# Designed miniproteins, single chains, continued (2): the designs that were tried, part 103

Each design is a single chain, and the fold is of that chain. pLDDT is the mean over its residues in the fold that is shown.

## One batch from the design tools (miniprotein)

Design m7803
Fold by ESMFold2-Fast:
Structure m7803 (fold): chain A 62 residues (1-62)
Amino acid sequence: MIAPGPLRAGERGAEEEAELEEEVEKLRKAETREEILREIGEVLREIGDVIDSGLAALRAAR
């Protein structure tokens, strides 16, 4: 069992969602093709993290 710092499971899920929102904002502000492609990759990675956190929360709660 891992206890990664002061964040609880619910707080971790909220953090992952906040990180996704932040990456989407970066993508929205990206002006160069290189930055856009890089930020798209980051957004896709954060979406995966949010999905994984959601599945873990569902298993823990129900």
Scores: mean pLDDT 68

Design m7804
Fold by ESMFold2-Fast:
Structure m7804 (fold): chain A 63 residues (1-63)
Amino acid sequence: MAEVEPLIAALKDPDPQVRVEAAKRLGEIGDPRAVKPLIEALNDPDPAVRQAAFEALKKIAER
């Protein structure tokens, strides 16, 4: 079962590597509940997190 809520929380983790992994996993799961948190992650100070959030949103949109 996909645990979307813990991954959404991980998008706000102080470690940017954790935020990147959370964004990637949310994109792989494709749950629309992740869309708004991922849009917020597009404003992340770390460019790797912003890129991962963008790719995740693209995957969710394509399904």
Scores: mean pLDDT 81

Design m7805
Fold by ESMFold2-Fast:
Structure m7805 (fold): chain A 75 residues (1-75)
Amino acid sequence: MEREELDRRLRELIDRAHELARRAEAAGDWETLARATLVAMMGASALTIEDVEKKREAVEELERRIREVEEELER
């Protein structure tokens, strides 16, 4: 159950990162595009984590990084 919940949250974060990447690209913000793309790649890698605790840490890290990207685009 816990792993499935974390996997679902990671997929949601990956989708959000792709959305932010599209917005950055449309705005011509190459730095923010690169950051959003990195977050999406990190999320995909985190899906392969078998340790539930490490996967939870990855979710928290990705949530922080997504907030940073969102703040950058809200300027």
Scores: mean pLDDT 84

Design m7806
Fold by ESMFold2-Fast:
Structure m7806 (fold): chain A 90 residues (1-90)
Amino acid sequence: SAAEEAARLAAEAARAGARGGAEGDAAGAAGGAIGAMGAALHGALAAGREGAEAAARGAEEGAREAAAEGGDERAARLAAEGARNAAEGA
């Protein structure tokens, strides 16, 4: 579904951002946050609030998983918060 797609994209963005942050790539960390926000907006356009919320949850799960695997916790949090803020604004 569009909601599942949005959640997957947001989780992938959050994991990529956390990985970038852990490698000292500030642009990669910021890109993860932007990507997660984009996923939330895409979810909102495709499936309304359900799609936006799915993306926010996907980003939160991806961020938590990446942080547990040695990703940068700050970058992971930035992506999760970005997606959540975008979803709440939808």
Scores: mean pLDDT 84

Design m7807
Fold by ESMFold2-Fast:
Structure m7807 (fold): chain A 61 residues (1-61)
Amino acid sequence: NRQQILRLIGQILRLIGEQLDLELDLKRGRISEAELQARLAQLDAEIQALLQQMDALSAQL
């Protein structure tokens, strides 16, 4: 479903924005590098899951 794919793309872009916000928090001394790496790994896993969902939907088109 094309609308579902577009929604997944929107969610991926939002998560990328969250990664950028975390980089800014590190630069401002609000989080540690270890905390940044842990949170980036979690966001990367979430992005990967959304990409897998998009691939599955695209294969059915």
Scores: mean pLDDT 81

Design m7808
Fold by ESMFold2-Fast:
Structure m7808 (fold): chain A 58 residues (1-58)
Amino acid sequence: GLPSTLEEALESAKTVVDFPLVVTFDGKEYLLNNVEELVEFVREHYGTGDFGLEPAPL
């Protein structure tokens, strides 16, 4: 079934994802050692400001 919340998605992910996990973002590799680091990575790059993640002062 589809997870209805982010928490359910993270619970599902942590049971099937083997760490350490290597993620490539913007041409750079990131080594994620656990769910906490994965959550922080997602929050930093995808969580807030999905509308252009560039820090452009208006």
Scores: mean pLDDT 59

Design m7809
Fold by ESMFold2-Fast:
Structure m7809 (fold): chain A 59 residues (1-59)
Amino acid sequence: MSLEEFVKKAYEAIRNAAKTPEEAIKGLERLKEHYQRTLSPEEAEKVLEVLDKYIEELK
């Protein structure tokens, strides 16, 4: 599974588990912090760009 596909599944899981858009946004912000710490800078940048798009869709 590609990194982007994994991120999309994580987003869908957070969105489905969250009771409100605010909770989903908080979950995605935590996921961004996790990826910044665990991935290479180049991989983190790509993943965070995808997550930022999902966060914008929830606002």
Scores: mean pLDDT 79

Design m7811
Fold by ESMFold2-Fast:
Structure m7811 (fold): chain A 65 residues (1-65)
Amino acid sequence: DEELIKLAKEIAKELGISELAARLIVYYITVLKLSPEEAAERLRFMGIDVTLEEAKKIEEKIKEL
């Protein structure tokens, strides 16, 4: 989704994380309905640096939509 890509880019800039990490967390939470814990764990398993706190902040940002 165009809107999810824009949201991910905005969040990445705000949190200082990679755009790829933000995009994957947004996708996992919104489309796959994973928890922030599950999303962060999956990204770390793939070698992408993201914390649980960052994933939770992204979830809250998504809920504000």
Scores: mean pLDDT 80

Design m7812
Fold by ESMFold2-Fast:
Structure m7812 (fold): chain A 92 residues (1-92)
Amino acid sequence: SEQEKAEEAQDYAIEGSYYYQQGNYEEALELYKKALELSPESAGAYNNLGEVYYEQGNYEEAREYYERALELDPDSEVTRENLERVERELAA
């Protein structure tokens, strides 16, 4: 069901956040991408992918994911602040 897919996507996102906090960015990316496969319109998953790419110094990719996250959730203060941060890196 859609609800079961959304719950499974959230579980992958939570696990991905755990690996992200441990600095295991490759595992975090895999888990966040699984979350997106189950919930393709998840603003949170796009934001999480952007955060991993930002930590890897891939600021162009991070910006693209943050922009998609903000399209899906325009009121996200966290995503807007993340986008502003990556734009400052790209302008430097």
Scores: mean pLDDT 88

Design m7813
Fold by ESMFold2-Fast:
Structure m7813 (fold): chain A 88 residues (1-88)
Amino acid sequence: MLYRVTIVLSKALDPTVAATAALLGAEPQIAKLGGRIVSVEAEGNTVVLTVDSDSSAEEVQKAVEEGARPYLEKLGAEIVSVTAEEIK
């Protein structure tokens, strides 16, 4: 299944830096679920990941949030919200 995972940050980061940080953090956690990250995009204070996984939306959301949080916090950005929704 494909999921759109939206991370809302406390502040805007450089899009490339935000996308890279989210990918580096989330990828190992998503891999543990047998999934993969298809794409990552950042704009303003928002990072959107497309995740291919057979896990539930709740498991995908938690994996992305737990993985990405330490990397984004190192950049001085707090996670305000994370949502995962099935798009296929």
Scores: mean pLDDT 86

Design m7814
Fold by ESMFold2-Fast:
Structure m7814 (fold): chain A 76 residues (1-76)
Amino acid sequence: MLGELQAQILELLEQSGSYLSAKQVMEKLQLPESQRKQVEDALNALEKKGEVVSYQDSTGKKYFTTKELYEEAHKV
C-alpha cells in the first residue's frame, strides 16, 4: 500500500509524462521547502518498489513512473 505522499507523487509523474526532479515535484504539488526531505524519501521508496525509475544528469536526479508504460502495454 502506498502512503498518501507516495500516491500523489506517482499520480503527478503519470500526468506529467516526463522526468521530474524532487524540486519540480514539490513545485507542482505546491509543497513547502520544509517537506523536501519527505519528497526525496518518497521518491527513493517508490524507486525501491519499482514504481519509478531514476535518471542522473549534471543538474541532479530525475524520476519517471513505470506504471504508465505497463498500462500502455496492456491497453489492448
Scores: mean pLDDT 73

Design m7815
Fold by ESMFold2-Fast:
Structure m7815 (fold): chain A 58 residues (1-58)
Amino acid sequence: MYKLYKVKFKKPLDESAIRALGGEVVKKTKDGAIVRVPEDKIEELESLPNVESVEEVT
């Protein structure tokens, strides 16, 4: 299942990294982005070197 996550970046994140997880960037925010990613890929999303935090959006 796909879920929405609010991601905060330490550095600019390449959208190709999100696409590699099978996801997409839905919206850019001032400190990151809202992304749609398969829920089984959350650990990989959190492990990206530019990611500061990940929060599920309901």
Scores: mean pLDDT 76

Design m7816
Fold by ESMFold2-Fast:
Structure m7816 (fold): chain A 108 residues (1-108)
Amino acid sequence: TKEEFAAELADIVEEAAEKIVLLLEEKGLYEVATMVRIFAHSAIQQIREKVAAGELTIEEAAEAAILALDGILEYVLSKVDDPEVQAKVKKIVDEAKAKIKALAKKYS
């Protein structure tokens, strides 16, 4: 169902955000971590509400989630001048995007 899709999509975004937040907090980057959490939760809420309202297709919801993850990556890269942190965040985002694409294909 679209409801099951939206729940699994939200779980992927939340898991990626949590991994990024923990990594940033371990480096003492608490303000950046807080903003990542805010952006992720905002994106999840908007996507879930629009899917429930019938305003987004499965493909459109997946695309919105991918754009949100790319936005989080760009934000972290703009604030964090640590190549190891940048590489790890990019890996988390790339893995989450792959999971979202696989999920969308499963529900299409």
Scores: mean pLDDT 89

Design m7817
Fold by ESMFold2-Fast:
Structure m7817 (fold): chain A 72 residues (1-72)
Amino acid sequence: SAATEAALAALLERLRAQTPGALLALRDFVSRLPDKALAVAAAEEAARIYEELGLPELAQTFRALADEIRAR
């Protein structure tokens, strides 16, 4: 839905800005998202953002989340 996509965009923007709590909020939102393809895409975009920020350990946690969602 447009509301779900807007919420994801806002959470990814907060993640890029390194807003406190953004990582946990996005992780929780993505893990509960019923659209599997959208959830995987969001987790991969979060990983890409963290790689761009030079935070490879955090990027790896979101790649692991994407793999977990694919296996569901």
Scores: mean pLDDT 84

Design m7818
Fold by ESMFold2-Fast:
Structure m7818 (fold): chain A 96 residues (1-96)
Amino acid sequence: SRGILDRLVKEKRYRDAVALLEKAVERGFPLTADDYLTLGRAYMELGEYEKAIEWYEKAIELDPKNKEAWRNLGIAYEKLGEKDKAEQYFKKAEEA
């Protein structure tokens, strides 16, 4: 079932990707760290940085060693103008 998400993201259909994943959450389907990372990335592309942060934090909760999730969390905070938080999360990405 990950094939549908990969296709939507490759086609830049980020709103559809978000809707699919959020519907899975509402229906009680377990999401993986990779699903949360995809959701965060989709929200980044949509310019919804606060939502991206929420989903990256869930990805990190499931996989604290995911360097990409820590780095993307830093980028999201940088987009919000929170440079000090961004630097803190970039350091976490190097440590993971």
Scores: mean pLDDT 84

Design m7819
Fold by ESMFold2-Fast:
Structure m7819 (fold): chain A 95 residues (1-95)
Amino acid sequence: PVPLSLEEAKAAAEGIGESTDLIKNIGLLLAASMSEDPGIVPALVEAAKSPSLEGQLAALRALASLGTEEAREALRRLAEEHPSPEVREEARRLL
């Protein structure tokens, strides 16, 4: 409900990479998506590279929720460059 600082957003992205708890990962990404810090987009791009498909998809949805020009560009790049076809399809759907 409150925007996160860059440090809090990075901590949330790191938590996604280490946790298999789906509810926690979604909660952390939703909190990160409310951040106004310019570093949130790179943190979400790193979350989209996590080994968890659920974490990858949640990161894409958080980028779409931000709606900034930088977030849109990150989604375009993930739609073209991500190794997972499911992630690429979701990124295209969110654009």
Scores: mean pLDDT 66

Design m7820
Fold by ESMFold2-Fast:
Structure m7820 (fold): chain A 70 residues (1-70)
Amino acid sequence: MRLRGEGESTPNAEIRAEDGEGRARVTISLNGQTATGDVPLREGEEEGTIELVSPEDGQVARATLRREKV
């Protein structure tokens, strides 16, 4: 299985995804702030979304994860 992060529409956001026991752990960094969340994924064609909102300027960073069968 392979994870891909999509969401390059936010110019200053960094998105990382790690696969963990049927879940994807997603870390989003925006303007020096970091949020981590777990996205539950199941077998087959899977998709999950996580969102970070900056408390200072209301900017939103969004990550959509798609698990692909290899």
Scores: mean pLDDT 56

Design m7821
Fold by ESMFold2-Fast:
Structure m7821 (fold): chain A 55 residues (1-55)
Amino acid sequence: SKEDEDIEKLVNEIVKRIEEAAKRAGKPFTAFLPKYKSLEEYKKDIIEGLKKLRE
């Protein structure tokens, strides 16, 4: 749905900002998100969480 697309766009933008912050700091993204093995796992988790909050 359009709302799901909007959530995915928002989360993609957040992920991009985390990647850029990690690059600027010279650190892996795991320094910011230590429980996730990849940014894709983080993105999936946040998208699922936001969809559940919608009820």
Scores: mean pLDDT 76

Design m7822
Fold by ESMFold2-Fast:
Structure m7822 (fold): chain A 60 residues (1-60)
Amino acid sequence: SREELEAEIERLEKMREYAKKNKDLFGITQIDTMFDGLLAEARERGDEEVVKRIEELRKK
């Protein structure tokens, strides 16, 4: 569902921030790979809002 997707994005964002604070480059790469999967799914569905949100999160 949309709510489950939003919750997953929020969890990954928090995990990425934690990895970034700990200078865990491997952890950041793993999380970015998970975001790439969500991006591919969102693009296939034409969900432009989710695509933009994930792209913005990855730029931070």
Scores: mean pLDDT 81

Design m7823
Fold by ESMFold2-Fast:
Structure m7823 (fold): chain A 63 residues (1-63)
Amino acid sequence: MPSPEVAKYVKEAVENALKLRRLGKEDEAWKIIDEASQFAARNDVEGAKKVAEETKKLLEEAS
């Protein structure tokens, strides 16, 4: 089971990836979801945080 901190970052990354998908960035969204799931499986806090931060930046750039 991932830690609450990993779960928080994974949730943020997935929610922002779904927003990217709605903006037409479907391939990028699925790549992010896959990567976030891998970090969740490894309980990797730093990796999950990095994916969340990069996803947020991509969403800001796409808008």
Scores: mean pLDDT 81

Design m7824
Fold by ESMFold2-Fast:
Structure m7824 (fold): chain A 69 residues (1-69)
Amino acid sequence: MREKLKELLKEIEELIKKAEEDPSQAEEIYKKIVALFNEIAELATAIKDTATMLKAGKLVSKAQEIKKK
């Protein structure tokens, strides 16, 4: 389970890089990031992994800033 959470975090990080490289896709990429965050939230809550929740929240905030321009 923790390995799955780390893979989901890496996927969000890669999506953020893509949004930075192509801002025209930022809206679509942000939606994918939010979906991944929801999966992380469910899994992390089940195993009480607050550190992973904090990291995921920080990445979502960064994605929102990219979307904001």
Scores: mean pLDDT 78

Design m7825
Fold by ESMFold2-Fast:
Structure m7825 (fold): chain A 80 residues (1-80)
Amino acid sequence: PFVFVDESDPDAVIDALGAQIDADLAYWERQGVPAEELRARWDAWNAFLDAWKATLSPEQAARVDALKARGDARVERLLA
């Protein structure tokens, strides 16, 4: 669902994805998205990140794991 015209740098893409995840989670919180829908949307992010992580270096995969952990913590707070 995203397109990059310029040469992709995985580290720069990870930074951009982190910002997008933060923006999406903040938007879903502001919109009052129901708990089941919030979980489904975050599961979609996790599926994407897991598939992409398989193509990355161990260091980059660890950065993706950090994004997932941060998102998981925020989703848990929103569902509490």
Scores: mean pLDDT 80

Design m7826
Fold by ESMFold2-Fast:
Structure m7826 (fold): chain A 81 residues (1-81)
Amino acid sequence: PLDLAAVRATMAALAAEKDERAVLALGFATHSPVPEVRRAAAEALGRLGPSPLVRQLLEDALKDPVPEVRAAARAALERLA
């Protein structure tokens, strides 16, 4: 069983760091085989603030096969506008 609250808390902590390592770690998480992890990573990327890499990662997440992951990426991109 995956602790989704712990996953979200970890992603939020990474987003709070606002450095290149946080972007890379969250970018890696968007490629997780677990859809809930990819969704949480997309949400966290939206909190990092606008950067070319963050936008590229979220645009790639818009192509995710899971609708909930695409919705999270879209919401994050709207937050960055």
Scores: mean pLDDT 77

Design m7827
Fold by ESMFold2-Fast:
Structure m7827 (fold): chain A 78 residues (1-78)
Amino acid sequence: MAENVLKLGQKAVDLMVAASDEEAVRMAERFGRNATLLVKRRPELAPAVIEAFEYGAEKGSPAVAEVFRQALEDVRAV
């Protein structure tokens, strides 16, 4: 269910925000890639993934926010 995907995505972002910037950037890049691949397989999940990426761009450090802004462009291109 899309609501469960959004909740899991927001929880993942909260863990990234608590990590060091270097670890958070690596986690954000991996999450962005995996979630974009998920949207390619299940396009109906795109709104939940976009909302999770927007949450990351808002809550993350400047470096993490930039990764999520790039991931938003990538997922919107799907």
Scores: mean pLDDT 77

Design m7828
Fold by ESMFold2-Fast:
Structure m7828 (fold): chain A 84 residues (1-84)
Amino acid sequence: MITPEQLKKVRDLALELAREVEERTGERISVFILAHGDRVDVVFLSDRPLTPEGRKALEEAAERFRKQAEELGIKVDVSIVERS
């Protein structure tokens, strides 16, 4: 079961990486988080189609996020969602 402290760490990490993508690419990224048993579902959402540079930056950030969450012993599922 995910603890409140683990959930906060996941949230803070996801927000930090979303901010990095925004600062690097100008994309606006929202973060949605849902705890599900012993896992956390994390969604990086763009309210518009991503540029190729923005998509690459988000995919790289999502991979870094997965690795950092794994180092914290937290199981995460990460999705990138674009609104058309």
Scores: mean pLDDT 82

Design m7829
Fold by ESMFold2-Fast:
Structure m7829 (fold): chain A 60 residues (1-60)
Amino acid sequence: ADDEAYRKLVEAQKALDAGDYETSLRYAREAASLFDDPNIAQAWLDRVERRVAEAKAAAA
């Protein structure tokens, strides 16, 4: 079950909303390590990395 991976993705989103990009990326990497399907893991990691990059660009 990927339940813990999804919980870590929720924490990544909370960190992103708080402007803590480093913590957001750390939770995203932890979540990626917990998925049984590497394609799902990579897709979520790419999504969080893209959201962090977009948020940083918007703040600049």
Scores: mean pLDDT 82

Design m7830
Fold by ESMFold2-Fast:
Structure m7830 (fold): chain A 110 residues (1-110)
Amino acid sequence: DREAELQRRREVMDLLNAAEAHVGKNKNQKDVETVAEAVLALEAGRLDEARALLDTVITPEEREYYLSLIDQRLEAQRKGQPLTPEQLELNRNMGIGRDMVDELLAKRRS
């Protein structure tokens, strides 16, 4: 079912964004490695594997927190409002987490 697959892909992408923010904040190397494995699974179309891996990095409560903060940040940017300190820290943590995952992926793709 293509519609169900697109929905599962959206859920995995949302979870990935939340996990990247979480990893950027905690800088836990095991979590970085797990997120990198989830990215490889996602790129291979293994959505259930990617979701299962990401679920080990971030709790449902942490996911709700990060997704809410991401949404608030997008709304503030859309309205041309200055970002709060929490939203600025989210941006920094997402960047750090993504960079850490990308560096590990570059090593694994060699």
Scores: mean pLDDT 84

Design m7831
Fold by ESMFold2-Fast:
Structure m7831 (fold): chain A 73 residues (1-73)
Amino acid sequence: SKGDALPLKAKELLKKAEELLKQGKYEEAKKLAEEAVELAEEYASRVPKSEELEKFMKEIKEGKKKIEEKLKE
């Protein structure tokens, strides 16, 4: 289902955002990181709380925060 693909898509978007960050494309990186968090939050709203979900959400949110910190500096 669409919901089952959301974690994979979120991780793919975050990976692309990290690649853009390495290229100095901070605005594009931030946009993809925001999309990754949106997909991750949509998935989290549809499934029961679990340790795996908490680790996944932390990973995605930390990735976005890292990109935002680089954009501010």
Scores: mean pLDDT 79

Design m7832
Fold by ESMFold2-Fast:
Structure m7832 (fold): chain A 76 residues (1-76)
Amino acid sequence: SNIEKLEALAKEFEAQGALAAAGFAYHGLGDRLYEQGKYEEAIEYYERAAELFRQAGDEASAARAEKDAKEVREKM
């Protein structure tokens, strides 16, 4: 599935140290799981994206991912 392919790609970016690329891939996974109503899994991927963006020094993308995780948590 598209989710499985994106998850594999995100893990590959992490293994290569491509932190920002991995962050964007995990954020995209969060969005797709949120659209499917899989809120707990969406939060996990948003929080992973935020961690990776912080490691990459991209505080703006990290804050966006953290905000998305918070908004999903408020709907549970």
Scores: mean pLDDT 88

Design m7833
Fold by ESMFold2-Fast:
Structure m7833 (fold): chain A 88 residues (1-88)
Amino acid sequence: GPVATPEQLREIGELVDKGDEAYKAGDYEKAAEYYEEAGRLAERAGNYETAAEMYEKAAEAYEKAGDKEKAEELRRKSEELRRLAEES
């Protein structure tokens, strides 16, 4: 199956931490951007399960920010990536 490098996992982790801090501060738009970037890095690494989780977190943050359309797009993408992870 797809494997992320230790460096890629570290970058994803740093983005998740920044997203979590922004979310706790009530900066949902910034939190969503960090989670979405983490998802893109995971997707490029072929780690579809992690990418799906990150896009789901980004969707929740976008929903909190009032961007319902972006949240719905990312939830759909998360579901598709989760299916790819099961097939890999």
Scores: mean pLDDT 85

Design m7834
Fold by ESMFold2-Fast:
Structure m7834 (fold): chain A 80 residues (1-80)
Amino acid sequence: MFEFDESKSIEEIGREGAIELFRITADAVDRVEKARQANPDMTEEEYQALADEAFSDGEKRRNELLKKEQEVIEKRKKAA
């Protein structure tokens, strides 16, 4: 589970968030490519369903990351 280091600057927290967003997106793409390579007889419908699922999962993970980033930033602003 990804956790932000609240001791870092807001700029560093934003950078960590950006790096993690990239990893989430890369993981979704890699998942689809590996699955298709493992099943070369995959139908177009199966491929589209897998892509939709991976994209949906990736979007949920990205939204959760952005929510956590916002919570950490707001918590720091409230504490200041």
Scores: mean pLDDT 77

Design m7835
Fold by ESMFold2-Fast:
Structure m7835 (fold): chain A 80 residues (1-80)
Amino acid sequence: TEDALEALKKGIEELKKSTTGGAATGYAAAALNVAETSTDPEVIKLALELAKLALELAEKTGDKTGVETAKEAIEAAEKR
């Protein structure tokens, strides 16, 4: 549970270090991985919330990969 949260927090920290770009994609990828691998519904809901943030950031930066990955993370979390 905490390991999954830490991976998602790393994405946020990377975003803060470099204003945008690959950080949004990394954030979305981390959320997707957590949604697919976690069996804990609380962790999955957290991944959904963070995937929504990654989607908003990717849209603002024009990061097509980030948008696609974030949408996949949202779908994966909702199916669980």
Scores: mean pLDDT 71

Design m7836
Fold by ESMFold2-Fast:
Structure m7836 (fold): chain A 55 residues (1-55)
Amino acid sequence: MSPEEIKEELEKIENERLEEIKKANPDMSEEQIEEIEKKLKEGRDFAFEQLKKSM
């Protein structure tokens, strides 16, 4: 798999997660969305760190 394909899949997954969060909280403010985006990025970085260590 190309690195670009992997990045595209991750972007799609993150977009789906954001959609689910917005559906759960339809009246969510822009600031709250920003915080959730930060959490998702932190989770992704943590997951990559864990995967790197397990290899």
Scores: mean pLDDT 71

Design m7838
Fold by ESMFold2-Fast:
Structure m7838 (fold): chain A 50 residues (1-50)
Amino acid sequence: MLPHIELEEPTTDLEKLKEIAKEKFGVEKARVDGEATRLYKVGDEVFGTQ
């Protein structure tokens, strides 16, 4: 399974997800599809999904 974290609250805010990606995974790229409850690290980016 891909490295991931559960978010404390759901969010659609891509800028917030980019900040979390830098803090938790050390990556600057992030994507989100609708509302995210978790983040997956995929290569050099983070993907927010439910």
Scores: mean pLDDT 77

Design m7839
Fold by ESMFold2-Fast:
Structure m7839 (fold): chain A 61 residues (1-61)
Amino acid sequence: DLEKRIEEIAKAAEPLSEEVREEVERLGKQALAHASRGDWAAAERLLAEAERLVREGLEKQ
C-alpha cells in the first residue's frame, strides 16, 4: 500500500528538521502523483529517496 508507506516514512521523519520533513512531504506527494498515473517506477524512486533522507537524518541525530 503506497499511501501507508508514505505515512510510515512521514512518521519516521517527525523527529527530523523542518527542512527534511518538508522534502519528505514533497517527495511523498510526487510519488503519489506518479503512482496515480501508473508510473510505479518513478513513484518507487521518489519513495526510496525519501527513505534515504530519513535514514541519514536519524543517523545524524
Scores: mean pLDDT 81

Design m7840
Fold by ESMFold2-Fast:
Structure m7840 (fold): chain A 66 residues (1-66)
Amino acid sequence: ASGEQAVAAAREAVRLARESGDEFAEAEAQGILGDAERALRDGDQVAASQAYQRAEGAVAFARSLL
């Protein structure tokens, strides 16, 4: 995954976690967003792919709370 894809997925995870009202899910999603933004800035494709997978998992989890 590209850094841009990782950031987009992580932003969606943050949005859904906020909508769910789960403070732990929001904190985790914000952490993933920070990792994704660093990977994008640094051009680190491995870190971007890892952040993307974590973000997709966070999106799925937050959706399960809604």
Scores: mean pLDDT 85

